# Ledger of designs, part 31: designed miniproteins, single chains

Each design is a single chain, and the fold is of that chain. pLDDT is the mean over its residues in the fold that is shown.

## One batch from the design tools (miniprotein)

Design m1062
Fold by ESMFold2-Fast:
Structure m1062 (fold): chain A 82 residues (1-82)
Amino acid sequence: MEDTVKDLIDFDRWEGSDQSVIDKLEEIYKNKDKEAYEKLIKEQQKKSAKRVAEMLAPNGDDKTKKEIEEKLLKRVDEFYNG
C-alpha cells in the first residue's frame, strides 16, 4: 500500500512534467546539487498529490481534496524521512 501511493505520485509527477522540469533535473544531476534536487522533488510531489486528490475525489468539496492532498504529502514525507 505504501508503495502504491509512492508509485502513483512518481508516475503522475513524471507524466505531467514539463520539459523545463526535466531540464532542471538534468542540471541538478550534473551539478550534484542535493538541495535543488530536494526542492524540485517536493514541488513535483505537491503537484502530483493535488492531481491524485482530484482523481480520488472528483466530486468532492475543495476541503476534502485538500485533506487528501495533505495526507498524500505526509505519507510521502514519512516514507522518505521515516
Scores: mean pLDDT 66

Design m1063
Fold by ESMFold2-Fast:
Structure m1063 (fold): chain A 98 residues (1-98)
Amino acid sequence: DYEEYLEELLEELRERLRERGVSEEVIERLISALRKFFSENPLPKEEIEELLEKIARGELTAEDYRRLKARSEELHEAVFETDVELGVLELERAVKRV
């Protein structure tokens, strides 16, 4: 089942981000945004796995960010906040969220 598969991947992502020091509040916002996004925009399993792996590693490119923003501002914001806590984005860009 697609939903069961997605929840398994989201739990793995939650654990990986927690281990990297991302706050529970940011993790829950990200997981909620991802769950909603994939429910509204079903993707092939390989694309879901690739996206979640990039998020877990803080390896999203500018092109990945642009594509996410075009489809979901909520997911774009949640990913941006996660990347800030992972230390992969400049502080100057983070200030726009305050």
Scores: mean pLDDT 79

Design m1064
Fold by ESMFold2-Fast:
Structure m1064 (fold): chain A 67 residues (1-67)
Amino acid sequence: RPPVSPEEAERLRREILELNKKGISIDNVKTKEEYDEILRHELRVAEAAGLSEEEIQRIKDYLESKR
């Protein structure tokens, strides 16, 4: 995969913050369906940004830790 720029990483962080602003946070995630929706959105953003497997894994780890 091509190397990821700081710009691409920053865009991903902003998407996570946008989800948090919508009230979708660790404190408000009550169901597996809500968690899966967050995960699917982040993976789609990562795919579109062309992130490395290592960075995609860090996002998965971050979202899993929110459970």
Scores: mean pLDDT 60

Design m1065
Fold by ESMFold2-Fast:
Structure m1065 (fold): chain A 100 residues (1-100)
Amino acid sequence: SLEEAIRYTAFSIRMAGLIYEVELQGRKKGVPQEKRDELVSKLVALNKKIIAYLEAGDREGAEKAIKEYKKVLQESGVLSEEEIEELVKELEEDVERVLK
């Protein structure tokens, strides 16, 4: 439906915003551009994967991809554990809104 198309578009924009915040925090903390670019690339790939699962109605697949997203952030060392928890919470809330 048109309403579904609008929801998925809004979700995609919000996910892009979260990646922008990760890049911005990396810059503020003096993380080298090469490492920030690698992290952004990984997160963009995971965003596409999450969206594909949501479009397929696969809640379990989306939840697994979100766990992978959290792991990528943790392994990057760019964000604190608190910043990661807040970002993942926003992502989970956005996913729940799309699936409802």
Scores: mean pLDDT 83

Design m1066
Fold by ESMFold2-Fast:
Structure m1066 (fold): chain A 74 residues (1-74)
Amino acid sequence: SAEELEREALRRLLALEEAVAAGRVSPDQARTQLAEIRELVLEALRLAGASEEHIARADASLQAYEAQLLARVG
């Protein structure tokens, strides 16, 4: 379900944020995990019946978030 994908995405995001704060993840590992989280979020939006415009805007926001998080890795 969309709710199950949203919960999994949030769980993974919180774990990634903790790993970044602790210095326990490399930039390449962070990129891989962010890509997986992005796929979960976009699939959850599709299952929830979000419009293509909404999905595109969410994707752009996730890409901006990825850039901000990667700047904090290392």
Scores: mean pLDDT 88

Design m1067
Fold by ESMFold2-Fast:
Structure m1067 (fold): chain A 85 residues (1-85)
Amino acid sequence: SELDKKLEELIDKYVEKLREALRAQGMSDEEIDRFVEAVRKALEEWRKTSPLTPEEWIALLELYLNGEDERNEEKLQKVIEKIKS
């Protein structure tokens, strides 16, 4: 429950950063909302099917949110583009 709360907080932070980036790219609020909902659903599905523990998911999200590795940002962007399609 506490781990699930932390995971949801990290997802919310990630989603908020995505909203800001997509708005800067000229997407409408309606398009951003649809995209963000698709991302949330994809993350929920991956949590259900992944062998990773909640703690490992938290670590992965923190790694991507702290984004010093360009390869991690590129992987994240590719996932986003795939969900958008």
Scores: mean pLDDT 70

Design m1068
Fold by ESMFold2-Fast:
Structure m1068 (fold): chain A 68 residues (1-68)
Amino acid sequence: NDSLSLKEELIKMLEQMLNIPKEVLEKYSIEELVEMLIKEHIEVHELDEKAAESLRKNVREYVEEKLK
């Protein structure tokens, strides 16, 4: 249930940011969706190396909490 909830949340965010249909995003794993989200944030916000590392750390901690 928590994994399903996290996946739904990631799909909602990516659908809004990338304008990708939910049916396409449902084919990806949580790990793949997380990487897509991180990459888009880095590109859209022109994040430097330090900010990108902070984002990756925060996202991994969040995902670990949701999957436990």
Scores: mean pLDDT 77

Design m1069
Fold by ESMFold2-Fast:
Structure m1069 (fold): chain A 109 residues (1-109)
Amino acid sequence: MAREVAERIRLAVLLNALDILAEEYGLEEEVVEYVKEKAREAFEAVAKGDLEKAREIIKELKEWLEEKVGEEVANIVAALIALSLGLEETLKELPEEAIKKAQEYLDKA
């Protein structure tokens, strides 16, 4: 597969995983759409080789989500995006339980 095709597949899987998470936790549509927008921005940053920008997007999104929907969901969303992008340094800063739950959502997507 060409790199671009693989990246589009990873993004599609992530967006589906976010929809499954949103349904399970009862997240409002505006919250889900904002998360999807930030996920696309993080993917674009990685595509441009800007890993620092991608990490900052995830960090800011996590902080915003903590205030809106709580720390547990914020950590799972951050883990979902970081796993999808292979951001190992971001994953090291997240709870192991959040990473496990994120992987379960990606496996269902």
Scores: mean pLDDT 85

Design m1070
Fold by ESMFold2-Fast:
Structure m1070 (fold): chain A 86 residues (1-86)
Amino acid sequence: MKEVLRLAVGLIDAKRRGDRATFERLVQQMLDRGFVTPAQAQQLLAAPTAQDVTDILVAVLEERGTFESDVLAGVISVYTAVQNVV
């Protein structure tokens, strides 16, 4: 559970920084661990913005029925607010 949140935050950061190699590696790790389906992994790889990646990851965690979906939504809300003022 903590691992999926760490991978999700890492994906958003890698996408924001334009670090394609790290982003692809983290998507593969989520797929290998069964946190995302192949279709969701493809959506993540095709997502043009960090916001699109965020929306997909929130949906993935909500589908899993994990408490971490609420934590991730909160973290992403703060992250988005900070990016908009910085």
Scores: mean pLDDT 72

Design m1071
Fold by ESMFold2-Fast:
Structure m1071 (fold): chain A 76 residues (1-76)
Amino acid sequence: MEEERREFVRKVLEAIAKIAESKGYPELAQELREAATLEDPDEAMERVQEILDKYNVSPEFKEEIQKAVEEVLAEF
């Protein structure tokens, strides 16, 4: 369902934004939250990939993102 997909993307982006804030990347967190406000989940995911590439996040941070995605996915 389109609504379920939007909710999933929103929860994923919020989880990543919280990780970014906890690691001292408030600007990255803000851009991720802005991406989460996009109505098209595909556009939101494209934006988030661009943001992560722009900030050149560490492999450790990417691992935490993957774990957060898996946790949110387990709720659906």
Scores: mean pLDDT 76

Design m1072
Fold by ESMFold2-Fast:
Structure m1072 (fold): chain A 85 residues (1-85)
Amino acid sequence: SSAEQLVLDGIGVVRVAAAKVITDEEFRKRIEEKLNEAEKALKEGKYQQALDLVAEAVEELRKEYPNSPVVRAAAQYIDVIRDHL
């Protein structure tokens, strides 16, 4: 469905942003764990829970990298998805 595709795209966008900006392995693992939890929720049809987990991951990225254009773009994309679901 379109909702499933939007959440899947959101997970991908945040994963790419994390890969580009994170240099700390432990922080990378924490973000990847949240994204894996989001994928699990998505597989269970829990789109709102999956989207909330993705939003939490991008908020943690924003706190660690507040001046990153890549992180800001990812956060804006997640906000757009939330407005559509």
Scores: mean pLDDT 87

Design m1073
Fold by ESMFold2-Fast:
Structure m1073 (fold): chain A 70 residues (1-70)
Amino acid sequence: MRFRVTIHGATEEEAIRAVLILEDNGLKILDSRRLPDGSVVLLVEGTEEKVRAAVAELRALGLDVEAEEV
């Protein structure tokens, strides 16, 4: 399954850490973009369970993150 993961107001370091957390949870990063508003949008491939686990870890770090299936 494919998901769009959006991280609002992420620094460059936070964006790098987010990619590592997603990959450590077994997700494949297909695309990454930084929007003009400072948001980072990641297109990831994996299961809903893996995305939910990664999003929970990112939120535990204080990141404003959301994910939706695409």
Scores: mean pLDDT 84

Design m1074
Fold by ESMFold2-Fast:
Structure m1074 (fold): chain A 62 residues (1-62)
Amino acid sequence: DEEKKKKEYQEKISRLIGEALRRIGDAIQKGIASGDMEAMDAELERINKEILEEIKKMEEEE
């Protein structure tokens, strides 16, 4: 039972990380294309905060 819950949690984390990496890649490409590195950094920080909030929600769900 605990092993199954652990596996399901790891699968959720893996999907979240995959989505985060895709969004980060998109933000970097857009930042490089625009040449605005400060805007890129701000976008990456926002993405990072959103991902941390999603992880927190998953932990609160047990």
Scores: mean pLDDT 78

Design m1075
Fold by ESMFold2-Fast:
Structure m1075 (fold): chain A 66 residues (1-66)
Amino acid sequence: HMQAVIAPKDADLEALVQFIKEHFTPPTAVILVDSLEKAKEEAKKFRGTVYILDKNANVVEKIENP
């Protein structure tokens, strides 16, 4: 039932905030990472839906954990 957004450390924060406002009701976990590999590692820690975004807040991968 948790929702999480994972984005690169150099992400556009305005675009990230807009994505969260449009897709989630708070609270939402937000994690900044330096690689896609690290993003996938962090995603495994969450139950529910995890969105991995690029620096412009475009969805790279959507992961649904049991």
Scores: mean pLDDT 76

Design m1076
Fold by ESMFold2-Fast:
Structure m1076 (fold): chain A 76 residues (1-76)
Amino acid sequence: GVEELKERILEATSGLSPETREAVVNSVVNQIQSGQDKETIIRSIDLLGRLAIARGEDPQKVQEAVRKVKEIVEEY
């Protein structure tokens, strides 16, 4: 369910700032609940990753988290 989805995303983003983790969880959950297609959700995850890097987060950690969150969305 939605709570399990939130927990999986929070774990996948555990190496990132609390602000980035919250932004990713809220974006993905809201888009899934509103019936957005997976391609649109994946593009949003890429955008959030680029914004996190621009804000000074570690690019390698962001790229690893983005990959994991995309896998979670594809499996959902």
Scores: mean pLDDT 88

Design m1077
Fold by ESMFold2-Fast:
Structure m1077 (fold): chain A 68 residues (1-68)
Amino acid sequence: SLLDELRAHIEALLAEVPEEKRAAFRAGADRLLAMFEEASRTLSEEQRRRLLAGYLALLDREHALVLA
């Protein structure tokens, strides 16, 4: 599922985040996950795929900033 894809991506990024920054990154990722679950109640499958793509890009950007 798209939700499982988002969860897998979050866990992959978390594995690379330094321990001291992990809690903050997880909190941000959990907020995105909750927002995706809520949006999925009203969005079409195509709209959910577009939203997922945007969230994956946002997570990649935040991950890069955390590693800098």
Scores: mean pLDDT 85

Design m1078
Fold by ESMFold2-Fast:
Structure m1078 (fold): chain A 85 residues (1-85)
Amino acid sequence: MEEIRELGEKIIEAIRNADIKGFDEYFEKLLELVSKKVSKEDFEILKVILEDAKKGIKKLVEEGKIEQAVEIAEEIVKSILEEVS
């Protein structure tokens, strides 16, 4: 749980700084942690959803819509924490 929260905070900070490389790194680490906490079947479903969310967040950052990207990332992190609890 703490590792997911920490990665979530790092993802949000990377978005706020328009740090796409950091965002990619932390998001991949988040996917790895989720894969260890849910079933293989649940992870395959979540991975598709999370990869689509990642693309949407990147597009918002590229468009300068940083606060909208942060809001989406915060909702995703919250949903992951609820799913793995």
Scores: mean pLDDT 82

Design m1079
Fold by ESMFold2-Fast:
Structure m1079 (fold): chain A 75 residues (1-75)
Amino acid sequence: SMEELIEKLKSEDPEERVEAVRELGKNAATMSDEGLRALAEAIKDPDPEVRQEALKALGSLTDEERARLSRIAAA
């Protein structure tokens, strides 16, 4: 579920956070605003692999998803 993915992003295990970022990116079209915000914040993750997956996921967003993220970030 989306809630489980967001919780995985808070895991102490970087591998779990990488998996969560990857799954969030795959579900961007149906992602909640909270999930999209969490995905964007993963760019600032202390682990370089998590940051790399977050950048890849954000790069695959559609124009509509990107516009939605911009509105969330501006609020």
Scores: mean pLDDT 78

Design m1080
Fold by ESMFold2-Fast:
Structure m1080 (fold): chain A 96 residues (1-96)
Amino acid sequence: MTLEEAARKVKEEILNDFEGFKEKIDKADISTQFDYLLDLALARLLEDTPEIKEAFEYVKNKLIEKATSDEQKKIVEEFVESLPEAAKLWLEARKK
């Protein structure tokens, strides 16, 4: 699956069943939640809708909740802040 296909699929999932998406994120491990943040950051670069923004904030907050120390929270926040730039670089790298 390409990142664009993953981003489109996540967008469709959110628009069709946002509560089911939230439940899926609540059950996901940290690695899967980071993958969703990247997919959502890519989706926002392609089409930044209120629903996608809400989903991004939901996943971000769930990752912050799993952080047990202030240092871990800071790492998650810094990672999240870097995601739009990282997603843009990834899309640019796709052009080779």
Scores: mean pLDDT 74

Design m1081
Fold by ESMFold2-Fast:
Structure m1081 (fold): chain A 91 residues (1-91)
Amino acid sequence: KLSPEELERDIERGVEMLSLAVQIVSGEKLEEPRSVEELAKQTGFPKSTVARWLKADVARGWLEEVAPGVYRTNEAALAAARARLDELAAA
């Protein structure tokens, strides 16, 4: 059993690492611009769900909306996420 402070640090690190891993995977899959329609077809999710997800990722700075309903990786955010994940994994 970890101390309360050690457990809190471990949980916070795990949550940050998971968030970064999701950001990296999303970024890598959107190396070229893709529409909500194309992503919905590829993922099998409803277009409304995919659109909401993509808008949330743009609000986080992970993706860029390059045209209405067309999304692409924010390259600077992807690079920063990879660097941060490496730091957390090494700690």
Scores: mean pLDDT 76

Design m1082
Fold by ESMFold2-Fast:
Structure m1082 (fold): chain A 99 residues (1-99)
Amino acid sequence: MSEDLIGELFESLVTLRTGDRKEQEAARKRLEEVMEQLGVSDETKEQMRKAADLLLTYSEDPQNLKRSFTITLSDDWQFTVETKELPPGVFPVPRPPLP
């Protein structure tokens, strides 16, 4: 059950970055419910809420695609959230150096 709750929390963070407005609202609610069930500190809850707000901002602003941050729930539990571009499927092969 606790591992399932941690998974739900992580999924909620992913949804906040990748989902639409309705999915993001549902993810915020799930985040609060999971944090309550996990019994995390008020400080950790506040950090998670700030992270959720940042993820929503980053999801709406493509200029922020190369940002990352880490959220620490406890000494045993942390999440790293990062935004990155997909590598191109085809890229120019660099020419070998001149002799």
Scores: mean pLDDT 62

Design m1083
Fold by ESMFold2-Fast:
Structure m1083 (fold): chain A 72 residues (1-72)
Amino acid sequence: LAADATALHNAGLAALLAGDLASAIALYEAAIAIDPDSSLAPAAYLNIATAYTVLGEPAKAAAQRAKAAALL
């Protein structure tokens, strides 16, 4: 359901703000899996990219930004 994807997106944002980067990535990936055509999907990819940047994974971050750009 779209409401479930929104709840996962909100949980991912909370995890990201708390510095729980692994949980943030998993929650955003789950949100995208439920509703890949969601208007929230580009934001989810950008937030996953932010998490990878903080983890020191610039190549993975760049891949997520490219996915976000493809949806815009």
Scores: mean pLDDT 80

Design m1084
Fold by ESMFold2-Fast:
Structure m1084 (fold): chain A 86 residues (1-86)
Amino acid sequence: DEAKKILKEAAKQEGLEPIEIEVPEDATSSEVVELMEKIYEETGKIPIPNTPKNKAVQEYYELVILETKKKEELKELQEKHAEEKA
């Protein structure tokens, strides 16, 4: 619950749109992670399952947020370097 709230806030701060997804109750941790990764690739939005399945899903969330933040930092550095050279 708290982790979902933090991820929604982080996604909004980074300019990423969160999307809530329904997770099948019988899905394994790996299936949930694959579903989340597929949705992120297809939509560019941060997938938030309605109920976290287990620790693996939480770890995937942290990795997705960190990866997105690093890509934005790289883009800012490239734009700043171009501006300083102009």
Scores: mean pLDDT 64

Design m1085
Fold by ESMFold2-Fast:
Structure m1085 (fold): chain A 80 residues (1-80)
Amino acid sequence: MEEELERDIQRALAEIYLAIAKLDYRHGNKEAARQSLEKALDLAVEIGDVETLRAVQKLSEEIGDTELAERAKKAIEELS
């Protein structure tokens, strides 16, 4: 099932971008962390992964990216 495989790949990629964002943030690379969070957000929205969206929202708030945090929050509300 190609759709199932594509979704699994997208989920794995979203998790990878989230992990990269956490690492960049820990090393003080806030801009790189934002870019990775945005990619994780886009992928999580495509697959409907509320758990990843909540993680993106939390880390976006920690970084101080209010716009990205609100985008994640809105996506969670639309999927709930």
Scores: mean pLDDT 82

Design m1086
Fold by ESMFold2-Fast:
Structure m1086 (fold): chain A 89 residues (1-89)
Amino acid sequence: SMEELRKFTLKLFRMTVTHSGLFFLFRQAQRHGVTPEMFSNFQTEYSLLVSLGEEILNDPVASEKEKKMVQEVLNDANQLRQQFLRMQQ
């Protein structure tokens, strides 16, 4: 339906914004070091991104191209998380 398509488009947009936010937090941590607050904020945003991505991957409206893009975003986010964890030390 048109309503399902609209809801799907909003999820995709939210995922893109959340991914950009993770990258921004990562860059701040590289510049200023990792604080407990930054780590907490990064984990919260990462969990939200993963949840949004899983929801999109399970949405019947999602095309194969969109699913591939979502998987690439999730893979990138996981790489950022691994790097962030190393910087926390």
Scores: mean pLDDT 86

Design m1087
Fold by ESMFold2-Fast:
Structure m1087 (fold): chain A 86 residues (1-86)
Amino acid sequence: SSLLEQGEELIKKGGEYFRKGLEAYEKGDYETALKYLEKAIEAFEEAIRKLEQLDPADRRARLLRALAQHEKKEAEEFKKKVEEKK
């Protein structure tokens, strides 16, 4: 479905933001790292919201929701680590 495709693209986009956040952190640019991590979390939250609109019995939607939830948690944990550097 279009919602499934939107969820997949948002997970991909979130991953790209997460990667950019990690790159900024490695360079010591904590402000830029936080900006990208916040964008990653927003993208994963949006993915979860779109995927939740699908049939609860849809196995692919459930797997993508689980993936987005896991990736969001990792981004939130890393954001907390970056904030501790300020």
Scores: mean pLDDT 88

Design m1088
Fold by ESMFold2-Fast:
Structure m1088 (fold): chain A 85 residues (1-85)
Amino acid sequence: RAARLEEARRFFRQLLLNAESMIKMGFPESTAIENAASALRVWLRRQGIPDAEQVYETIEQGRKEGKSYKEVLDEALARVEAILA
């Protein structure tokens, strides 16, 4: 449903803003990504989204590969959108 996609997009916008804020405060980018991953994992479980662990794994893999917080969250959002479509 379109409403669930918009909710997911709003949540990911908030994750991006929080990650950016943490980096501006002097936290490492990997720490900002870990914080976003933890928040997303809780949100996915609350939403009853299937394959929540696979979305989390996408973020962890991107973090291990040294991807930017923007790239990691964009990839995770694309996966959530595919699940909700």
Scores: mean pLDDT 81

Design m1089
Fold by ESMFold2-Fast:
Structure m1089 (fold): chain A 82 residues (1-82)
Amino acid sequence: LEEAAKLLEEAAKLAEEVDKRVSLAAKEGARYAREGDLVGALRMAQGALDELESIKDSLPKEKYDKIKELLEEAIKKLEEEL
């Protein structure tokens, strides 16, 4: 869970200047992961990814790709712990 939380925190930092909703969802996902709430963490991470996809045309592709990769890796790590 620590690895998933770190990935979510990194995604949140990158998203902070791009979209506050993606950043907030990723931060909350990391918090839930550290608290041991896998379901809560997964929901927040998936929510962040959905929000990121909705705004992909509004940000540089390089930033979109990096944030997406971090969120998808975090989701994979969370699913492996379920």
Scores: mean pLDDT 84

Design m1090
Fold by ESMFold2-Fast:
Structure m1090 (fold): chain A 83 residues (1-83)
Amino acid sequence: LPEGAREAIRAAEEAGRERPEARETYLLVRSGMLGWGLLEGDPERARRLLRNVFEGARSLDPEAGEELERRVREIVEAAEARR
């Protein structure tokens, strides 16, 4: 699993620890980060997955979804720039 994906998964897990009441939203984002990492060889599919995951997270919990997108997006963008 790419290092950037591990960092993004950890960030989502930390956020879920801080706000247990939004756990479903954090689990969705964490699963999305794992999927994004596994799609290292398919950037277009990875980006579609990320878009769907963040849209789904905001649909479940707009506040937690927006916060998580902000928190992990920076990690994802940095990792993609290194590819």
Scores: mean pLDDT 76

Design m1091
Fold by ESMFold2-Fast:
Structure m1091 (fold): chain A 120 residues (1-120)
Amino acid sequence: SKELKEKALELIFEYYDKVLEIAEWIAEVTKDEEVKKIKEELEKYIEEKRAELEKNKDNPEKVKKITEESIKKIKEYFGKMAEILEEKKPEAMPKFKEKWEEAIEIYNEYVETINKILEE
């Protein structure tokens, strides 16, 4: 379904937006130059992945592959940012976990949607 393909792309872009909001929040809370640099690298990476996904939007198998690759890389970026957050502002970790769980919820809706397309 074209509508389901559009919904899957919308959901992954919402996930990317949420991930970038969390990175911006960590940078603001920590005021850390390394976090700022990682955030800038993540923003560029996500911009490249958005363009790649738009180019492949009519191919759900390719969308799934690109998304799975991007999630692995996003987790690598957040590993270092979360370590800096915990070191500098451990009191902010509960809020980080809350925001990260919100991102996971969007990603799970994406997974459900893309799998429905692949079953059709």
Scores: mean pLDDT 89

Design m1092
Fold by ESMFold2-Fast:
Parts: structure tokens; C-alpha cells; sequence
Structure m1092 (fold): chain A 92 residues (1-92)
């Protein structure tokens, strides 16, 4: 399902970010991703679920911009690729 693919993508993204982010920044992004996972589980209908998916997309685009501004080029790449994958998955 779309939901299962998104949740798997978020787990993979957390693992990748752990390898490239400083520990404090990783904990911050882990908290953001965990909150978005809770919102996915709490969504009552397709519209609410789609709104959370667009929130994920926006969060990862913002994460990429943030990472680039701090010289965290590998993290920026992970954020950009994750945003792209979210967009591809939700089109199904």
C-alpha cells in the first residue's frame, strides 16, 4: 500500500540521516519524522492522509535547503531524494 511504502521510506531516511547528521541534528529530525509517522497513523480519511504526505514532502524540501545552508551536502541529497520518492509514491 502507499502507506506501507511511505512508512518504509521514512525508516530508510532516518537510518541514512543518522550516518550523515551530527547527533543533535539527527535527534531533531528523528523527532520531526516520528511526529509525521504519528500523523499518518492518526489520519481518518484519504484527504487527511494526503495532507500529511504533502507535509512530508514540504518538510524534506525544507530539510534539504536547511542542510545546504549549513554545508551538510550529503544530508541535503538524502532530503532531496526522499522528497522526490514521497512525490512518486503518492501518485500511485
Amino acid sequence: SVKEEILKLLDETEAKLKEVLPPDEYQRWKAIIDELKKRIEAAKNEIELLMVYFQLYAAFLAGAEWARSRGLDEAAKIFEETAKKVKEIIKK
Scores: mean pLDDT 88

Design m1093
Fold by ESMFold2-Fast:
Structure m1093 (fold): chain A 63 residues (1-63)
Amino acid sequence: MGNYLLWTGIAYNKLKALGLSDKDAHRLASKIAKQIVDANMLVSEDDFNKLIEQAAAEEKAKK
């Protein structure tokens, strides 16, 4: 719902800032947002940033 859209938007912008393509940023943003929403997590900014940075690093390492 609203939380999913909020998390997806923030994650997408942060992943794009880390140099990911639109396609990869959207895919990972949706995955991270779904993980947060499904777990009903109250996520701190630091924990959220770690999730974003880890996802970006793993995607870059894969290529």
Scores: mean pLDDT 76

Design m1094
Fold by ESMFold2-Fast:
Structure m1094 (fold): chain A 95 residues (1-95)
Amino acid sequence: SERDDLAMKIRLYLIAARAGVLALEHIAENNPSLTPEQKAQIRATAAELRAEVDELDKKYRELIKNGASIEELQKLLDEVQALVDRVTAAENAAL
């Protein structure tokens, strides 16, 4: 169904965003070319992005529990896609 397809896409993008945040955290800990200041900045960015992932994950769970409309799920899909783009940009900047 259209709802099941949207729900699956939202889950996949949330997984991708979470994986990207973990990658940023590992770059901050393990990249020997980074200064302490650069590592602190990447950690701060990762923390902000993690909070956004957690908020969208919470919103997704609430929408599914409450039988959300296709419009509400599409809006959340747009939000999680935008978050994945921001996570990818942060990873590219950290490398």
Scores: mean pLDDT 90

Design m1095
Fold by ESMFold2-Fast:
Structure m1095 (fold): chain A 103 residues (1-103)
Amino acid sequence: MKEKATEEAKKALKYAQQALQLAQSGDFDGALKATQKALKYARKALKYVIQAGKASKETTEEAKKALKYAQQTLQIAQSAGNQDLVKATQDLIATLEGIISLG
């Protein structure tokens, strides 16, 4: 369970970082797709964390890094008025905070 949660959290981090890069370049459609992928993997990580009863230190650190990227994407999305990206990024932030709270 711990290794699977970490693998999914690493994928969430990768896509959260990609979403930020796309949002910074003005590719909001790309940023939305990357954020949705990050959310999918973050939800899988959270499921494994809940099943294990706690997040490992590594899973928590990956989630914290992903959260920082997601918070930056949210700020860009809000400034751009892109409501779909705002909603998806808020869902991602809530999921990542859920992982961190179990760490």
Scores: mean pLDDT 89

